# Designed miniproteins, single chains, continued (4): the designs that were tried, part 51

Each design is a single chain, and the fold is of that chain. pLDDT is the mean over its residues in the fold that is shown.

## One batch from the design tools (miniprotein)

Design m13756
Fold by ESMFold2-Fast:
Structure m13756 (fold): chain A 93 residues (1-93)
Amino acid sequence: SLEEAREFTREVIERIKEMIKELEKKLKESKNEEAKEYLKKIIEELKEIERELEELLEDDSMPARKLILRSIGLLLRAIGLKIDAELVLKKLD
């Protein structure tokens, strides 16, 4: 249903907010300037994904299936960014 699709998208937004908080904490703890600049870039990209998901929720014309598929695509992108950030931190810190 559309309501179930909207709830799913809200859960994805909350998951991305948690990813941002985790990376912001790692940014504050890092002592490597190159790692910090990379983390700042990843955090800004995650914030852009969060904004896109919120825009999807504001579109009352969006069908449930399309909302779910677009939300999954944005979630997968966010997961990839978090993995990249963790690999860079492991290499540099």
Scores: mean pLDDT 88

Design m13757
Fold by ESMFold2-Fast:
Structure m13757 (fold): chain A 61 residues (1-61)
Amino acid sequence: SLKDKILETVEELADRLGLTPEEKQELIDWVKKKLDESENTVENLRKIFEDFYRRLRELKA
């Protein structure tokens, strides 16, 4: 599913950025929550992805 592909991408990005297991799990849980709370519209998925990228950059810094 699209949801599974998004979660797989999140895991790959977390690994690539060298996040700790705890940070990675928090990020995965965050994305899962957002996907569950939001309608599966392209617009909502886009916003989640943009917020995710922003959060990931801040976490890395």
Scores: mean pLDDT 73

Design m13758
Fold by ESMFold2-Fast:
Structure m13758 (fold): chain A 69 residues (1-69)
Amino acid sequence: TSNVEALRKGVEIGKEARAAYRADLAQTLAAQPDLPESERERRQTILSLIDMAVETEEFLLEKAERAAA
């Protein structure tokens, strides 16, 4: 059974949140070029987790669309 609209909205929200985090991270790195490497790695890891979450939602959307007759 397809809840395709709900999944599409989830992907859209996820992409918007990811874009906002990327923008924030880029501004932070530009403003603080001497930011400790451990903090840079931590923030990059968070971005990678967000990216993986969005990719998972996109995968679920594709599966739901394929299941729809």
Scores: mean pLDDT 82

Design m13759
Fold by ESMFold2-Fast:
Structure m13759 (fold): chain A 62 residues (1-62)
Amino acid sequence: GSEEEAKEAAMKGAARAVIRHGPASYEEALEEAKRQLRAAGIELDEVAERAARESAKGASGG
């Protein structure tokens, strides 16, 4: 897919990980975001970190 599709998949994956493991699951969200980006051939750690952080905030009722 496109880079935009990969970023969207990373955000969705991170959100699912936070929902499954709880709002303190930044590490699980980060790992899932990285896996989604790697599947698309993208090595953007900043995007993965952002996805994990935003998903953790959302799960806390933001």
Scores: mean pLDDT 71

Design m13760
Fold by ESMFold2-Fast:
Structure m13760 (fold): chain A 94 residues (1-94)
Amino acid sequence: SRELFIIIASAGANVLGAAAGLVVGEEDEELVVEHLKKGVEDLEEFVKRKEEATEEAKESGVNVAESLAKIAEKLEKAKEEAERARKIKEELEK
């Protein structure tokens, strides 16, 4: 699914780009923090929805082993990005 790669790349780039903005510019700090918070929430929601879809596919009894392996890899990357974004958010809040 090309859409899965685009969503993961876009969400990660938006969160990390917002965090990078905080380092180089003061004018947009408040807006950058708001975007970072939303990015973390969006990544967490994405991971949850994809985990639910993967579980449903397994329970349907369809032979989807190869497709499930690819989805699992994408979910792992999304979880890593969400964890990194969460840590950055926590550092900014404390």
Scores: mean pLDDT 55

Design m13761
Fold by ESMFold2-Fast:
Structure m13761 (fold): chain A 70 residues (1-70)
Amino acid sequence: SSILEFQKKLYEKAGGPEPVELESLKEEEILKAKEELEKHLEEEKKNSTPEMQEMMDELKEAIEEELKKL
């Protein structure tokens, strides 16, 4: 999954938690995870490099594409 790949890259750079397997989650849990991730990404964008901002935008787009499939 492209979402998991981007999450892993971001979390490895930030030293954050392990990526979540979206396929195993209920729709409600996926939406909550997306909301929390979007909040975190928006806050990080303020302090991040242009490269990190680009990765965050791609991650957000990938999450929205996966949610369209639910």
Scores: mean pLDDT 63

Design m13762
Fold by ESMFold2-Fast:
Structure m13762 (fold): chain A 84 residues (1-84)
Amino acid sequence: MEEKLEEARKILAKAINGEEVEPEKVAEAIVTLFKHEYPELSEEEVEKIYKAALEAIKEHGPTADGLQAGLAAAYDVLYEIKGE
C-alpha cells in the first residue's frame, strides 16, 4: 500500500507539472489515492472509479487538464457510491 501510494504521488506530481504521463498510469494513481482515503471501497467500486477517471483523462489528454478531469470524474463516481 505505502509503496503504491508513493508511486501514485510521483505520477500525479509529473502530470501536475505538465509532464506527459500515460492516461492509464494517471487513472491508477487516482484510484490508489482513493483506496488509501476510502479503504472500504470494493474492487467493483474501484473499477468504476478507474474507468470514469481513465475516460476523462483520455478526453482531455495527458496534461494537468486531463488530471483535473480525471479527479472530477472519480469524485463524481465516489459521491454516487457514498450517497445513500
Scores: mean pLDDT 79

Design m13763
Fold by ESMFold2-Fast:
Structure m13763 (fold): chain A 90 residues (1-90)
Amino acid sequence: SLLPAGSEEELRELESLSPEERLRRLSDEQRAALIGVLHAKLAAKSEEEGRALAAEYHALIAAGMSAEEMIKLLEETAGVSREEIYEMLL
């Protein structure tokens, strides 16, 4: 698992919410965990490409990027739709 032990229970609680509400309510730690999961999924396509995406998104989270900006960047660089990002929270 790419999630810190402490954040796993909080992410499980978010599964009871709609995907849109879950993404809106993500903390910085939960956003980092979501990016980690996305990175693991993308690593199956191209190790270098997945690693570069994860590093870029982690840097943006550290800089205080919003969830909407993260979605836009994922759509642009990873080819992942907004709907697919929401589904990753299920």
Scores: mean pLDDT 59

Design m13764
Fold by ESMFold2-Fast:
Structure m13764 (fold): chain A 68 residues (1-68)
Amino acid sequence: SSMAELEALVARAMELVDELSARLAAGEDPGPVLAELRELTARIGTLDPELAAEWRAMVDDLEAEARA
């Protein structure tokens, strides 16, 4: 079902946020994880545009902080 697919995409995105935090704490390049989060956010948007907008805003904030 589309709801099960959405749940799986959100779970993966949450794991990538944890990975991003771990990489930033270790001084590693956040670029690849940010790119994958962007792609997952776009996929979430095909199922739930409102939820994708919230994820996009969060990823934008995380990227801005990672580049500071």
Scores: mean pLDDT 86

Design m13765
Fold by ESMFold2-Fast:
Structure m13765 (fold): chain A 69 residues (1-69)
Amino acid sequence: GDAARGKELYAALTAGRAGADGDGAVPPLLNGRGPSREEIFETLRNGVPGTDMPALSDEDAEDIVAYLE
């Protein structure tokens, strides 16, 4: 993954929602200590039910995971 691209993608996913830390777009599972890399990747690939978070491509999910690790 590309951590720089992942940072930009993560920012874009949260830009239209409350909070800069993914509070509106993604559950607190992305706050850096809880989920494993694989759990984060699967969440990003599948999207988040009940939110505007879409399912992402493998490339976009890997880039965001690289940024968060």
Scores: mean pLDDT 62

Design m13766
Fold by ESMFold2-Fast:
Structure m13766 (fold): chain A 86 residues (1-86)
Amino acid sequence: QAAEEVRKSGEEIAKAAEEAGQKDVADQIRKSSQDLADRLEKGDIQGATKAGVSLGQAVSSIKDPEAQKKALEALGKVDAAIQRAL
């Protein structure tokens, strides 16, 4: 449930970074989102928190303002999904 929403939103964020020409940032976002989703499925709250911080840092690395805005909107969906899971 929440993990599936995190994976979907993470892909939206990664796509925004990739469209902005930042493939390395997009790859990092995909890894952090998958890690976050996996940790939520396992009930690893400490690991999920750390993965969420990594995801936020990757989003902050998006240089294009329009892509960053789209990424922040999708990140809001991730935060909402985590809040529902807790």
Scores: mean pLDDT 80

Design m13767
Fold by ESMFold2-Fast:
Structure m13767 (fold): chain A 58 residues (1-58)
Amino acid sequence: MSAEQREALRAEIRARLARKPVYELTQTEIQELADRFGVSPETAMRWALRIALEELAK
């Protein structure tokens, strides 16, 4: 994916994680992110977990 798409996906994930923890993200929300950014649901889930870990590592 492009750098712009990657940053947009990361920003959307951060916005969602500001409202609820990563373990409360539903399969429907992961599918919505996957469809919106043109990635697989598995890729969207991996990015959500990575962003959650990055926030914990601060």
Scores: mean pLDDT 77

Design m13768
Fold by ESMFold2-Fast:
Structure m13768 (fold): chain A 92 residues (1-92)
Amino acid sequence: SVEEKIEEIAKFVHEASKLPEDDPVKQKVLALVERVTAAQGRAAKEAASNEEALAIYGEERGVEIRSLEDAEALAKEEVEKMKKELEKIKAE
């Protein structure tokens, strides 16, 4: 669910919070997390309420969306991409 994915992202934020506030890694992690959570929350809300919103979301991602399941799959892909970027930032 969207809530479960948000909780996973929150765990990454908690890990990043252990870093000094002036650490560039912490800043990059928080920026990525905020971007992904905002995008997912909006996409899920739009998908649930409006089929036209699914088409708009698909255009932003360069894919065709026909159902709520398609929107959820794309949201999952965004979270996975964020996790990979987070791992890369941690490796710096």
Scores: mean pLDDT 58

Design m13769
Fold by ESMFold2-Fast:
Structure m13769 (fold): chain A 73 residues (1-73)
Amino acid sequence: MEEDIKKIIDTILKYLSEIYPKVAEHFKKLAEEALEKGDYETVLKLAQTVINLVREGKPEEEIIKELDKLYEK
């Protein structure tokens, strides 16, 4: 499970870095923080949300704001 989640993070980062570098760095920070806390559900939600917003063509700043909202308790 943990190794699979780490691979998901790496895969998303590779694709995002070429298109939305600020989103990639922000996603990395939030996902790694959630992973360190054992909050795998949050990591998966962050991954799903960023992919959906990128597919919808949302601007980088909007994607970052949505990730922040999702991460806040």
Scores: mean pLDDT 80

Design m13770
Fold by ESMFold2-Fast:
Structure m13770 (fold): chain A 97 residues (1-97)
Amino acid sequence: SAEATRRLADALLKAGVITEEEAEELKAMPAPEAAERAARLMGEKLGLPEEVIELLAEGARAAALAALNRDTDPALAEELEARAREYDEKVREILAK
């Protein structure tokens, strides 16, 4: 939701992960785009490999898109949630090496 995106942006700003400008940028985006952008910013600040950042961004986008579709298309939401879990598992596998 837009409210969840605002809370995420404010939490990341308070934690010192992003700038005030980046927080306002996230608040102006649709939820899937905001989730993807937030994951990229977080991964870059943590110095993660580009491959891991791309997987985190795709997973975050899929999870946000699943949430938006939960009430209108539960089957699509379940497929997107499964895809988000697959991206998360790939990240864990790479980081375990």
Scores: mean pLDDT 83

Design m13771
Fold by ESMFold2-Fast:
Structure m13771 (fold): chain A 65 residues (1-65)
Amino acid sequence: MIDEIAEAAREVLEKLKQGKTYSELIAEARKRGPAYSTALSLVLSARVTEEDIERMRKAYEEEKK
């Protein structure tokens, strides 16, 4: 559960960087399930920055390798 929320939050941040709207993210959340919905709410509440998005992207790449 927690890992799924973290992964979903990273995906939401990436989509926000790409210019996705709140409505588009809500539509995606309906397909992806409750972890994604929770992540979306957290990201929107936290008012994340572009720097936060970049940090999360780097962490994701490093964890894979």
Scores: mean pLDDT 68

Design m13772
Fold by ESMFold2-Fast:
Structure m13772 (fold): chain A 86 residues (1-86)
Amino acid sequence: MEVKKSSSKEVVDGKEVTTESTTTVDGEEVTVESKAKQGDTEAEARIRATPESIVTKATLTKDGKTTSGERTVPATPESRELLRKL
């Protein structure tokens, strides 16, 4: 099992943006969890890739409103390679 954690703090257009990302690789299963915050805006994304499918879940919270979406796509060599580069 391999776990990579990264965090960054940047100023974009005078606003502070903090980003945290955790990538876990366990055999052929890859999970990527990312969180980004800017003021009152929070974005969270989770991608889980298995040999059969890739499930992406994203949540955006802005001004106290939360929107979320989930998508499942077939696991292809292209989709898996894209995830490994994240």
Scores: mean pLDDT 73

Design m13773
Fold by ESMFold2-Fast:
Structure m13773 (fold): chain A 101 residues (1-101)
Amino acid sequence: SDGLAALRALGDETVALAAELTAAIPSLEPTLRDIRELAELAVEYPGFAPYFEQVAAMVRETAAAYKKDKEEGLKLGAQLGEEARKAVEEAKKAKELSDAQ
């Protein structure tokens, strides 16, 4: 569907941008892995798309902030890491519960 194609495109763009951020902020390497996993989960389980879209928006905001002010970008990067980790944990728990039913 057009929506699935758009979600895949958002996933590719978000992972690429997160990879660029990780090159500049190496502490975001676990966050990059979490973002990749969320992108895959959102494609397989569209109910998780809102969680991924929220994280994708935070990646864009962090990248824009880092280009203008590195200190603010680093602060947002730390928040992004925490939110991405929580989103992956919630998505995995929801998937396990769904798969068990």
Scores: mean pLDDT 82

Design m13774
Fold by ESMFold2-Fast:
Structure m13774 (fold): chain A 83 residues (1-83)
Amino acid sequence: SRKEQFKQLLEEQIKELEEMRAFFLDLGDEEGVAKLDRYIAKLQELLANADNYSDEELLKAEIESEAAMVLFRAYMFSLKKEK
C-alpha cells in the first residue's frame, strides 16, 4: 500500500540519518548531532503514526522529509570537502 511505501521511505531515511550522526559524532560536530537527533525523533514519530495520516498529509510529510534529507546531505558533503 502507499502507507507501507511511506513507512519504508521513513525507515530508509532514519537509517541514513543515523549513519550521518555517527559521522558527525566522530568529527566532533555537536550542533550537527543535536539537529540529527531532533530530526530522527521527528521521523520516528511520523513512522509510529503513519496509519493515522490521510494521503494528502502523507504526501506533504514525504515532500518535507525529502527536502530535509537534501539539506542534511548538502551539509555532510560540505564537511567532507574540508578534509
Scores: mean pLDDT 83

Design m13775
Fold by ESMFold2-Fast:
Structure m13775 (fold): chain A 62 residues (1-62)
Amino acid sequence: MAEEEALRIIKKYDKESQEARKTLPPDEARRKEQELSNKAVADALRLIGDEIDKEIEERRKK
């Protein structure tokens, strides 16, 4: 399930990156792509952490 949400986040940032290339000047587009890449990685890591925490909590509940 976390993998589906991570894929959704990646696709969202990819789409925003493509939009930035079309709408922004090249220098700003490159800066935006770097920012989006960093955010995608951070969001994916957070999602993985949340999934692990949820599994631990669910395992404790019976």
Scores: mean pLDDT 74

Design m13776
Fold by ESMFold2-Fast:
Structure m13776 (fold): chain A 99 residues (1-99)
Amino acid sequence: MEEVIEKAREILVKAIKELNKVSDKMSHETAIYTTAAAMHGLALIMDAEFGEISVREALEEMARTFEDAAKFAEKNGDKEVSKILRKAAQELRRLAEEV
C-alpha cells in the first residue's frame, strides 16, 4: 500500500512537470482549474497516507478530478493539457485496480 501511494505521487509529479512545459500556452482559466485539480490530488494523497480515506478512494477521486480538468481544458482549446491530464487519470485508474 505504501508503494501504491508512492506511485500515485510519481504520476502526479510527472503530470505537473508535463503541464509546466505547456503552461505558457494554456489559457488562464485552464491554468487555474488545473492547479486546483493538482492541489486537490495532493490533498487526497495526504488523506490516504494518514488513513483518513482509503487508498482506492483517493486514487478514484484523483482520476475523476483529472478527467474533469481534462474536459475543461479540451473545451477551452487546450488539447495538449487535456491529453496530459487524461493520461494521468488513466494511470491512476490502473493503479486503483492494484488496491
Scores: mean pLDDT 85

Design m13777
Fold by ESMFold2-Fast:
Structure m13777 (fold): chain A 64 residues (1-64)
Amino acid sequence: DLLAELEAYARDATPENLVRGMALIDERFGRDSPAARELRRALHRASVNGDYEGALATIRRVLA
């Protein structure tokens, strides 16, 4: 389940998990889709800013 994987990557946003998450997003939606851009920004925020709650909210909204 893509939702469960992206939530796990947001909770543990290591460089390795970001690479995995970004690859899954791009495979599922295509690199330039609006959904892909929002999901990649959410993972980036979790990694750089520690915005775990904001990332989960965005992931759940986009994939719901």
Scores: mean pLDDT 81

Design m13778
Fold by ESMFold2-Fast:
Structure m13778 (fold): chain A 67 residues (1-67)
Amino acid sequence: MIIEMTPEIKEALLRALLSLGASEERAEEAVRRAEKNPTDEGIKEAMMEAGMSEVTAEVAVHELRKM
């Protein structure tokens, strides 16, 4: 399923990555990658490349879907 990457969702994803210990540069890169592939799998992959575990990325995708 596609997640609409609104400014609010992009900000939420950026903040989540920063709070989980990603650098600002890696978090911004992950948001850009998610915009190019805004599917559940694409967002999980972007978060994992930023250093998040698969479980953490899955939880974050579930939370973004509730927004």
Scores: mean pLDDT 78

Design m13779
Fold by ESMFold2-Fast:
Structure m13779 (fold): chain A 99 residues (1-99)
Amino acid sequence: SAKEKLVEELERLAAVSTDPDIQAGARALAEQIRNATSDEELKQVVRAALDLAKSIAETSTDPEVLEQAKRVAEAGRELYPEFQEEADEVIKLADEKLK
């Protein structure tokens, strides 16, 4: 369920973004999560998803894209609690822009 939730949040990110690089990146990460064959591989893809979410939180001004980056970060930390600090940073950056 947590894995499926992260896939859904990445697909929603691709749907709300008008940036073709974000669309392609989010879809590629969703596919990589579905196809991950080991916990180590899955953790690496989740780290990449958090890196994408952080980049969006730093560079985007679109409220829908920022909210969706937060949901990707929340889903990532739910799947791997060790990524809590990285997820919290994404959420904080996005929230500062959503004021």
Scores: mean pLDDT 88

Design m13780
Fold by ESMFold2-Fast:
Structure m13780 (fold): chain A 99 residues (1-99)
Amino acid sequence: DSQYNYQSAPQSAGGRTYTLRGIRSGTTSDLALSVYDTAANTYILDQANVILGAQVYLNGQLVGTVTSIGQILQQDDIQFITVAGSGDAFSQIDLIATS
């Protein structure tokens, strides 16, 4: 938790507030995560660039690791969808959801 060096502005969707925490890799990538709420049936967060093998968490719980474009990692009603996107990349992300 004390290892995170990035935190996003809060985003509201489906009656909840979402904040992205991350560890910057120091490298760019061509992979990004798009976040989708299957209960609210909406995208809840802007794309976050990630390296191949980046660890993905929801509320401090490991969901999985990034492998390929089109991969879907799901925990509860939240899907992390790996898409194409270029930028400064995270080696680890945690999506914090509060009501």
Scores: mean pLDDT 83

Design m13781
Fold by ESMFold2-Fast:
Structure m13781 (fold): chain A 66 residues (1-66)
Amino acid sequence: SEADRLEQENERLVGQITDPELRAQAQQMLDRTRQHAAASTDDDEVLAGLENVRRTLRDWLAQEQA
């Protein structure tokens, strides 16, 4: 599913963060989003949450790699 694809991509992005503190923050953000997704009955809300995490993680990685 699209949610499974986003979950896999988000895990990969978290794994690419080299700063341990930033990676811990990224993992907490992803875990929190997963908890909200598990409690939600709205597929659009789940997808929006995961896409927001992906965007944030991409921005963080771009800043770390600059």
Scores: mean pLDDT 83

Design m13782
Fold by ESMFold2-Fast:
Structure m13782 (fold): chain A 85 residues (1-85)
Amino acid sequence: TGTVTVSVAAPASRVAPGTTVTVKLYDENGNLVGTKDATAVAQGDYSLVTATFTGLTPGQKYTGEAYDSSGNLLATSAPVTAVDS
């Protein structure tokens, strides 16, 4: 089965370290395929949010989006190709 680890970076002024955000994973066609909560970690002037999704299709590309508790989009990842693992 396919696995994707997405890392989403946002300015610390927009996403404070320690904030819990909802990470949504979308396929190449914009379909929602997974949702996970993750805690933002300090990374210099940025906050990094990392989430791992399994049960995906190997070789397919996916994009992660980080949302606050009100449903506002905070940051979007670069597309990531799922690996067979």
Scores: mean pLDDT 81

Design m13783
Fold by ESMFold2-Fast:
Structure m13783 (fold): chain A 63 residues (1-63)
Amino acid sequence: MGAGAGVHDGKAVTGIVEGDKKTVSIGDTKKTVQDGSDLGKKSLKEYGIEGLKKGYEAAAEGA
């Protein structure tokens, strides 16, 4: 399991990666995003805020 944290749009962002799933939290919003090629075959820490941001955006669009 991998985990990361950062800031997006002035809000605290956290993420957890396990296998193909990424769970991204930003502020009071929490979304789980399935791993895609663009979100990253790399660990969440390697994508940092950019990875968490994309995960959150994908989850928000899908929800």
Scores: mean pLDDT 51

Design m13784
Fold by ESMFold2-Fast:
Structure m13784 (fold): chain A 57 residues (1-57)
Amino acid sequence: ALSAEQRAIVEAALAEMEANGGRLSRARVEAVARQTGLSVDETEAALVRLYIERQEA
């Protein structure tokens, strides 16, 4: 589970990902990971999960 601050950072990156057809650059994923303290793998998993959740809404 993400904290409220971690979720806000991931959701900002998710909005950018949505604008780019469901893709985010590796550099952006790494930047989000640094800001949240998550691993790159955890950050990618969170972004993919939230992206799918929004597409199914």
Scores: mean pLDDT 79

Design m13785
Fold by ESMFold2-Fast:
Structure m13785 (fold): chain A 62 residues (1-62)
Amino acid sequence: MIYEVTVKPTDEEKGATVLAVGRRAAERAGLPPVLDSDLTEEGALNAMIGSASGAELKATIV
């Protein structure tokens, strides 16, 4: 199964980094929260594209 999530920045996140939006996308996909120590652009992306039960994750930020 492919999990697709679309994330729109909240008003609080409109000035935030892609990292914050990526973390929210991962949370919406049911992935574990991105740890603060791993909160880099690459870390957030890896969390978003992590496989769950052999599923593919596709996240779109709009």
Scores: mean pLDDT 47

Design m13786
Fold by ESMFold2-Fast:
Structure m13786 (fold): chain A 82 residues (1-82)
Amino acid sequence: DLLAEAERLEREGKELYEQGKKAYEAGKLEEAYELLQRAVDLYRRAYLLYRQGGASQERLDRVFENLSETASLLMKVKKELL
């Protein structure tokens, strides 16, 4: 079931995003980078599976917003590492 797999990946991505935010807030930039990069991958995979599985546009928009937020934080962390 593509939708069930997408839901699992979205949930895992959300958990990693929250962990990455906490790591960033604690000044653990390398840890935050790793966690957020994994979260981006999971959200991207979830989005593709949702689209293929015929998820609603509302669901696709929410996942894309979460992906965009995560990618934005990842880029911020990447800039602060250098």
Scores: mean pLDDT 90

Design m13787
Fold by ESMFold2-Fast:
Structure m13787 (fold): chain A 72 residues (1-72)
Amino acid sequence: MEEEFEREVLEALALIILSIASKDSPYAQKALEAWRAGDFETAKEYVEKAKEAGYLSEHQAETVLEALDRRA
């Protein structure tokens, strides 16, 4: 129960982060599209690109990548 709840909370936070970033970042937008399609590897790639481009902070990117790892 706790691990499932923590995964859901992390996933919700990650989706909020990507949704906000997707307004300004084409990489964050593509990461969201890949996540919705179940392509978690492509989503991770675009999260890293959004971080490199400065649209995501180090901690925001780590949060999203951790959520994606738990879904894979």
Scores: mean pLDDT 80

Design m13788
Fold by ESMFold2-Fast:
Structure m13788 (fold): chain A 76 residues (1-76)
Amino acid sequence: MSPSQGQQYVRQMQRILDDMRRNVNDSDRVSDYGDQMSVIMGQIQQSTDQTIIDQANQIMRDMGRVMNQTFVRRVD
């Protein structure tokens, strides 16, 4: 994977995360966004660029918080 491809994937993940945050009450949409994030994360994990991997891992942690609000609102 090239560094520019990794940056494009991180940018895509950021956009999906922002869309998840705007649609936190829509469980179907949040689930679809989660699936998209998992596919992109699988591509990023093939990268040798630790900075890209670290950025993606941070977005995945933030995604987990949004998913908790959507599916596990009473166990924060």
Scores: mean pLDDT 79

Design m13789
Fold by ESMFold2-Fast:
Structure m13789 (fold): chain A 66 residues (1-66)
Amino acid sequence: SMMERLEELERRRDEAIDRNLADHLAMNKETLSPEERQKWLDTLRRVVDNGAKVTAEQKAKAAALS
């Protein structure tokens, strides 16, 4: 069904975001203040909570902050 396909795409998206976050935080944890990290996470969380698809531009911007 379309709902099952949407769930699969959202799951893959969330997994990719989690992996990208983990990788970038491992590489750049010393370059981000706790406040900067929290602000970035809060922004990403709001985008996800609103059901909006995370764009390539948004992921690139988030990666740059990490």
Scores: mean pLDDT 61

Design m13790
Fold by ESMFold2-Fast:
Structure m13790 (fold): chain A 100 residues (1-100)
Amino acid sequence: MEKVEKLTLEAIEAIEKDAKKGVELVKKTAEEALKESLDDFASAMSAIATAIIEAVKKDKSVAPYALEAMKILLEYAKKKGKEVEKAAEGALKEVEKVAA
């Protein structure tokens, strides 16, 4: 949906430029995506998770915010379905690995 797509792009931009704001926008995007189709949720989650992983690889100082954002995303993925929960768990492990 257009609203979730816009929020996803805003979350990605914030993750790159303002890590604290990024956490807030990830939560807002996940809440809205929870109301959409499983495919729309999965697409938004994948894009956000990729941006989080890339941000940590570029600057490890954002790792605490990245881990917080990924944990929020996992919480909403658990509410959406097992397939997206498994994908979110994998993404969290990747964030933990690049943050180490």
Scores: mean pLDDT 84

Design m13791
Fold by ESMFold2-Fast:
Structure m13791 (fold): chain A 97 residues (1-97)
Amino acid sequence: EFEEELRRIADVLGLEPTEEMIRDAKLIAEKVGLEYAKEVFINLILLGKRTLREALEWAEKEGNQELVDLLRKIIAGEATKEDVEKLIQLMDEEIAR
């Protein structure tokens, strides 16, 4: 079950996921598939942002308009696979700092 897999991933990363974190992953999975949803879930945890909402608040404070636009599109359920791949790329770059 996808939710059980997400909870197991979060446990390995040292936290218990909130219902918002699980809902965010399910939203992404519905649009672009389970593998992309898992990657975004992991990257949000590694960034210390945890949710799409917290990531959006952070991106707005940093003035990163590209990241703001991508996160808003994903939250609205309007994201393409290409949008999610771009978000993952930007998050991977931030984690590598």
Scores: mean pLDDT 85

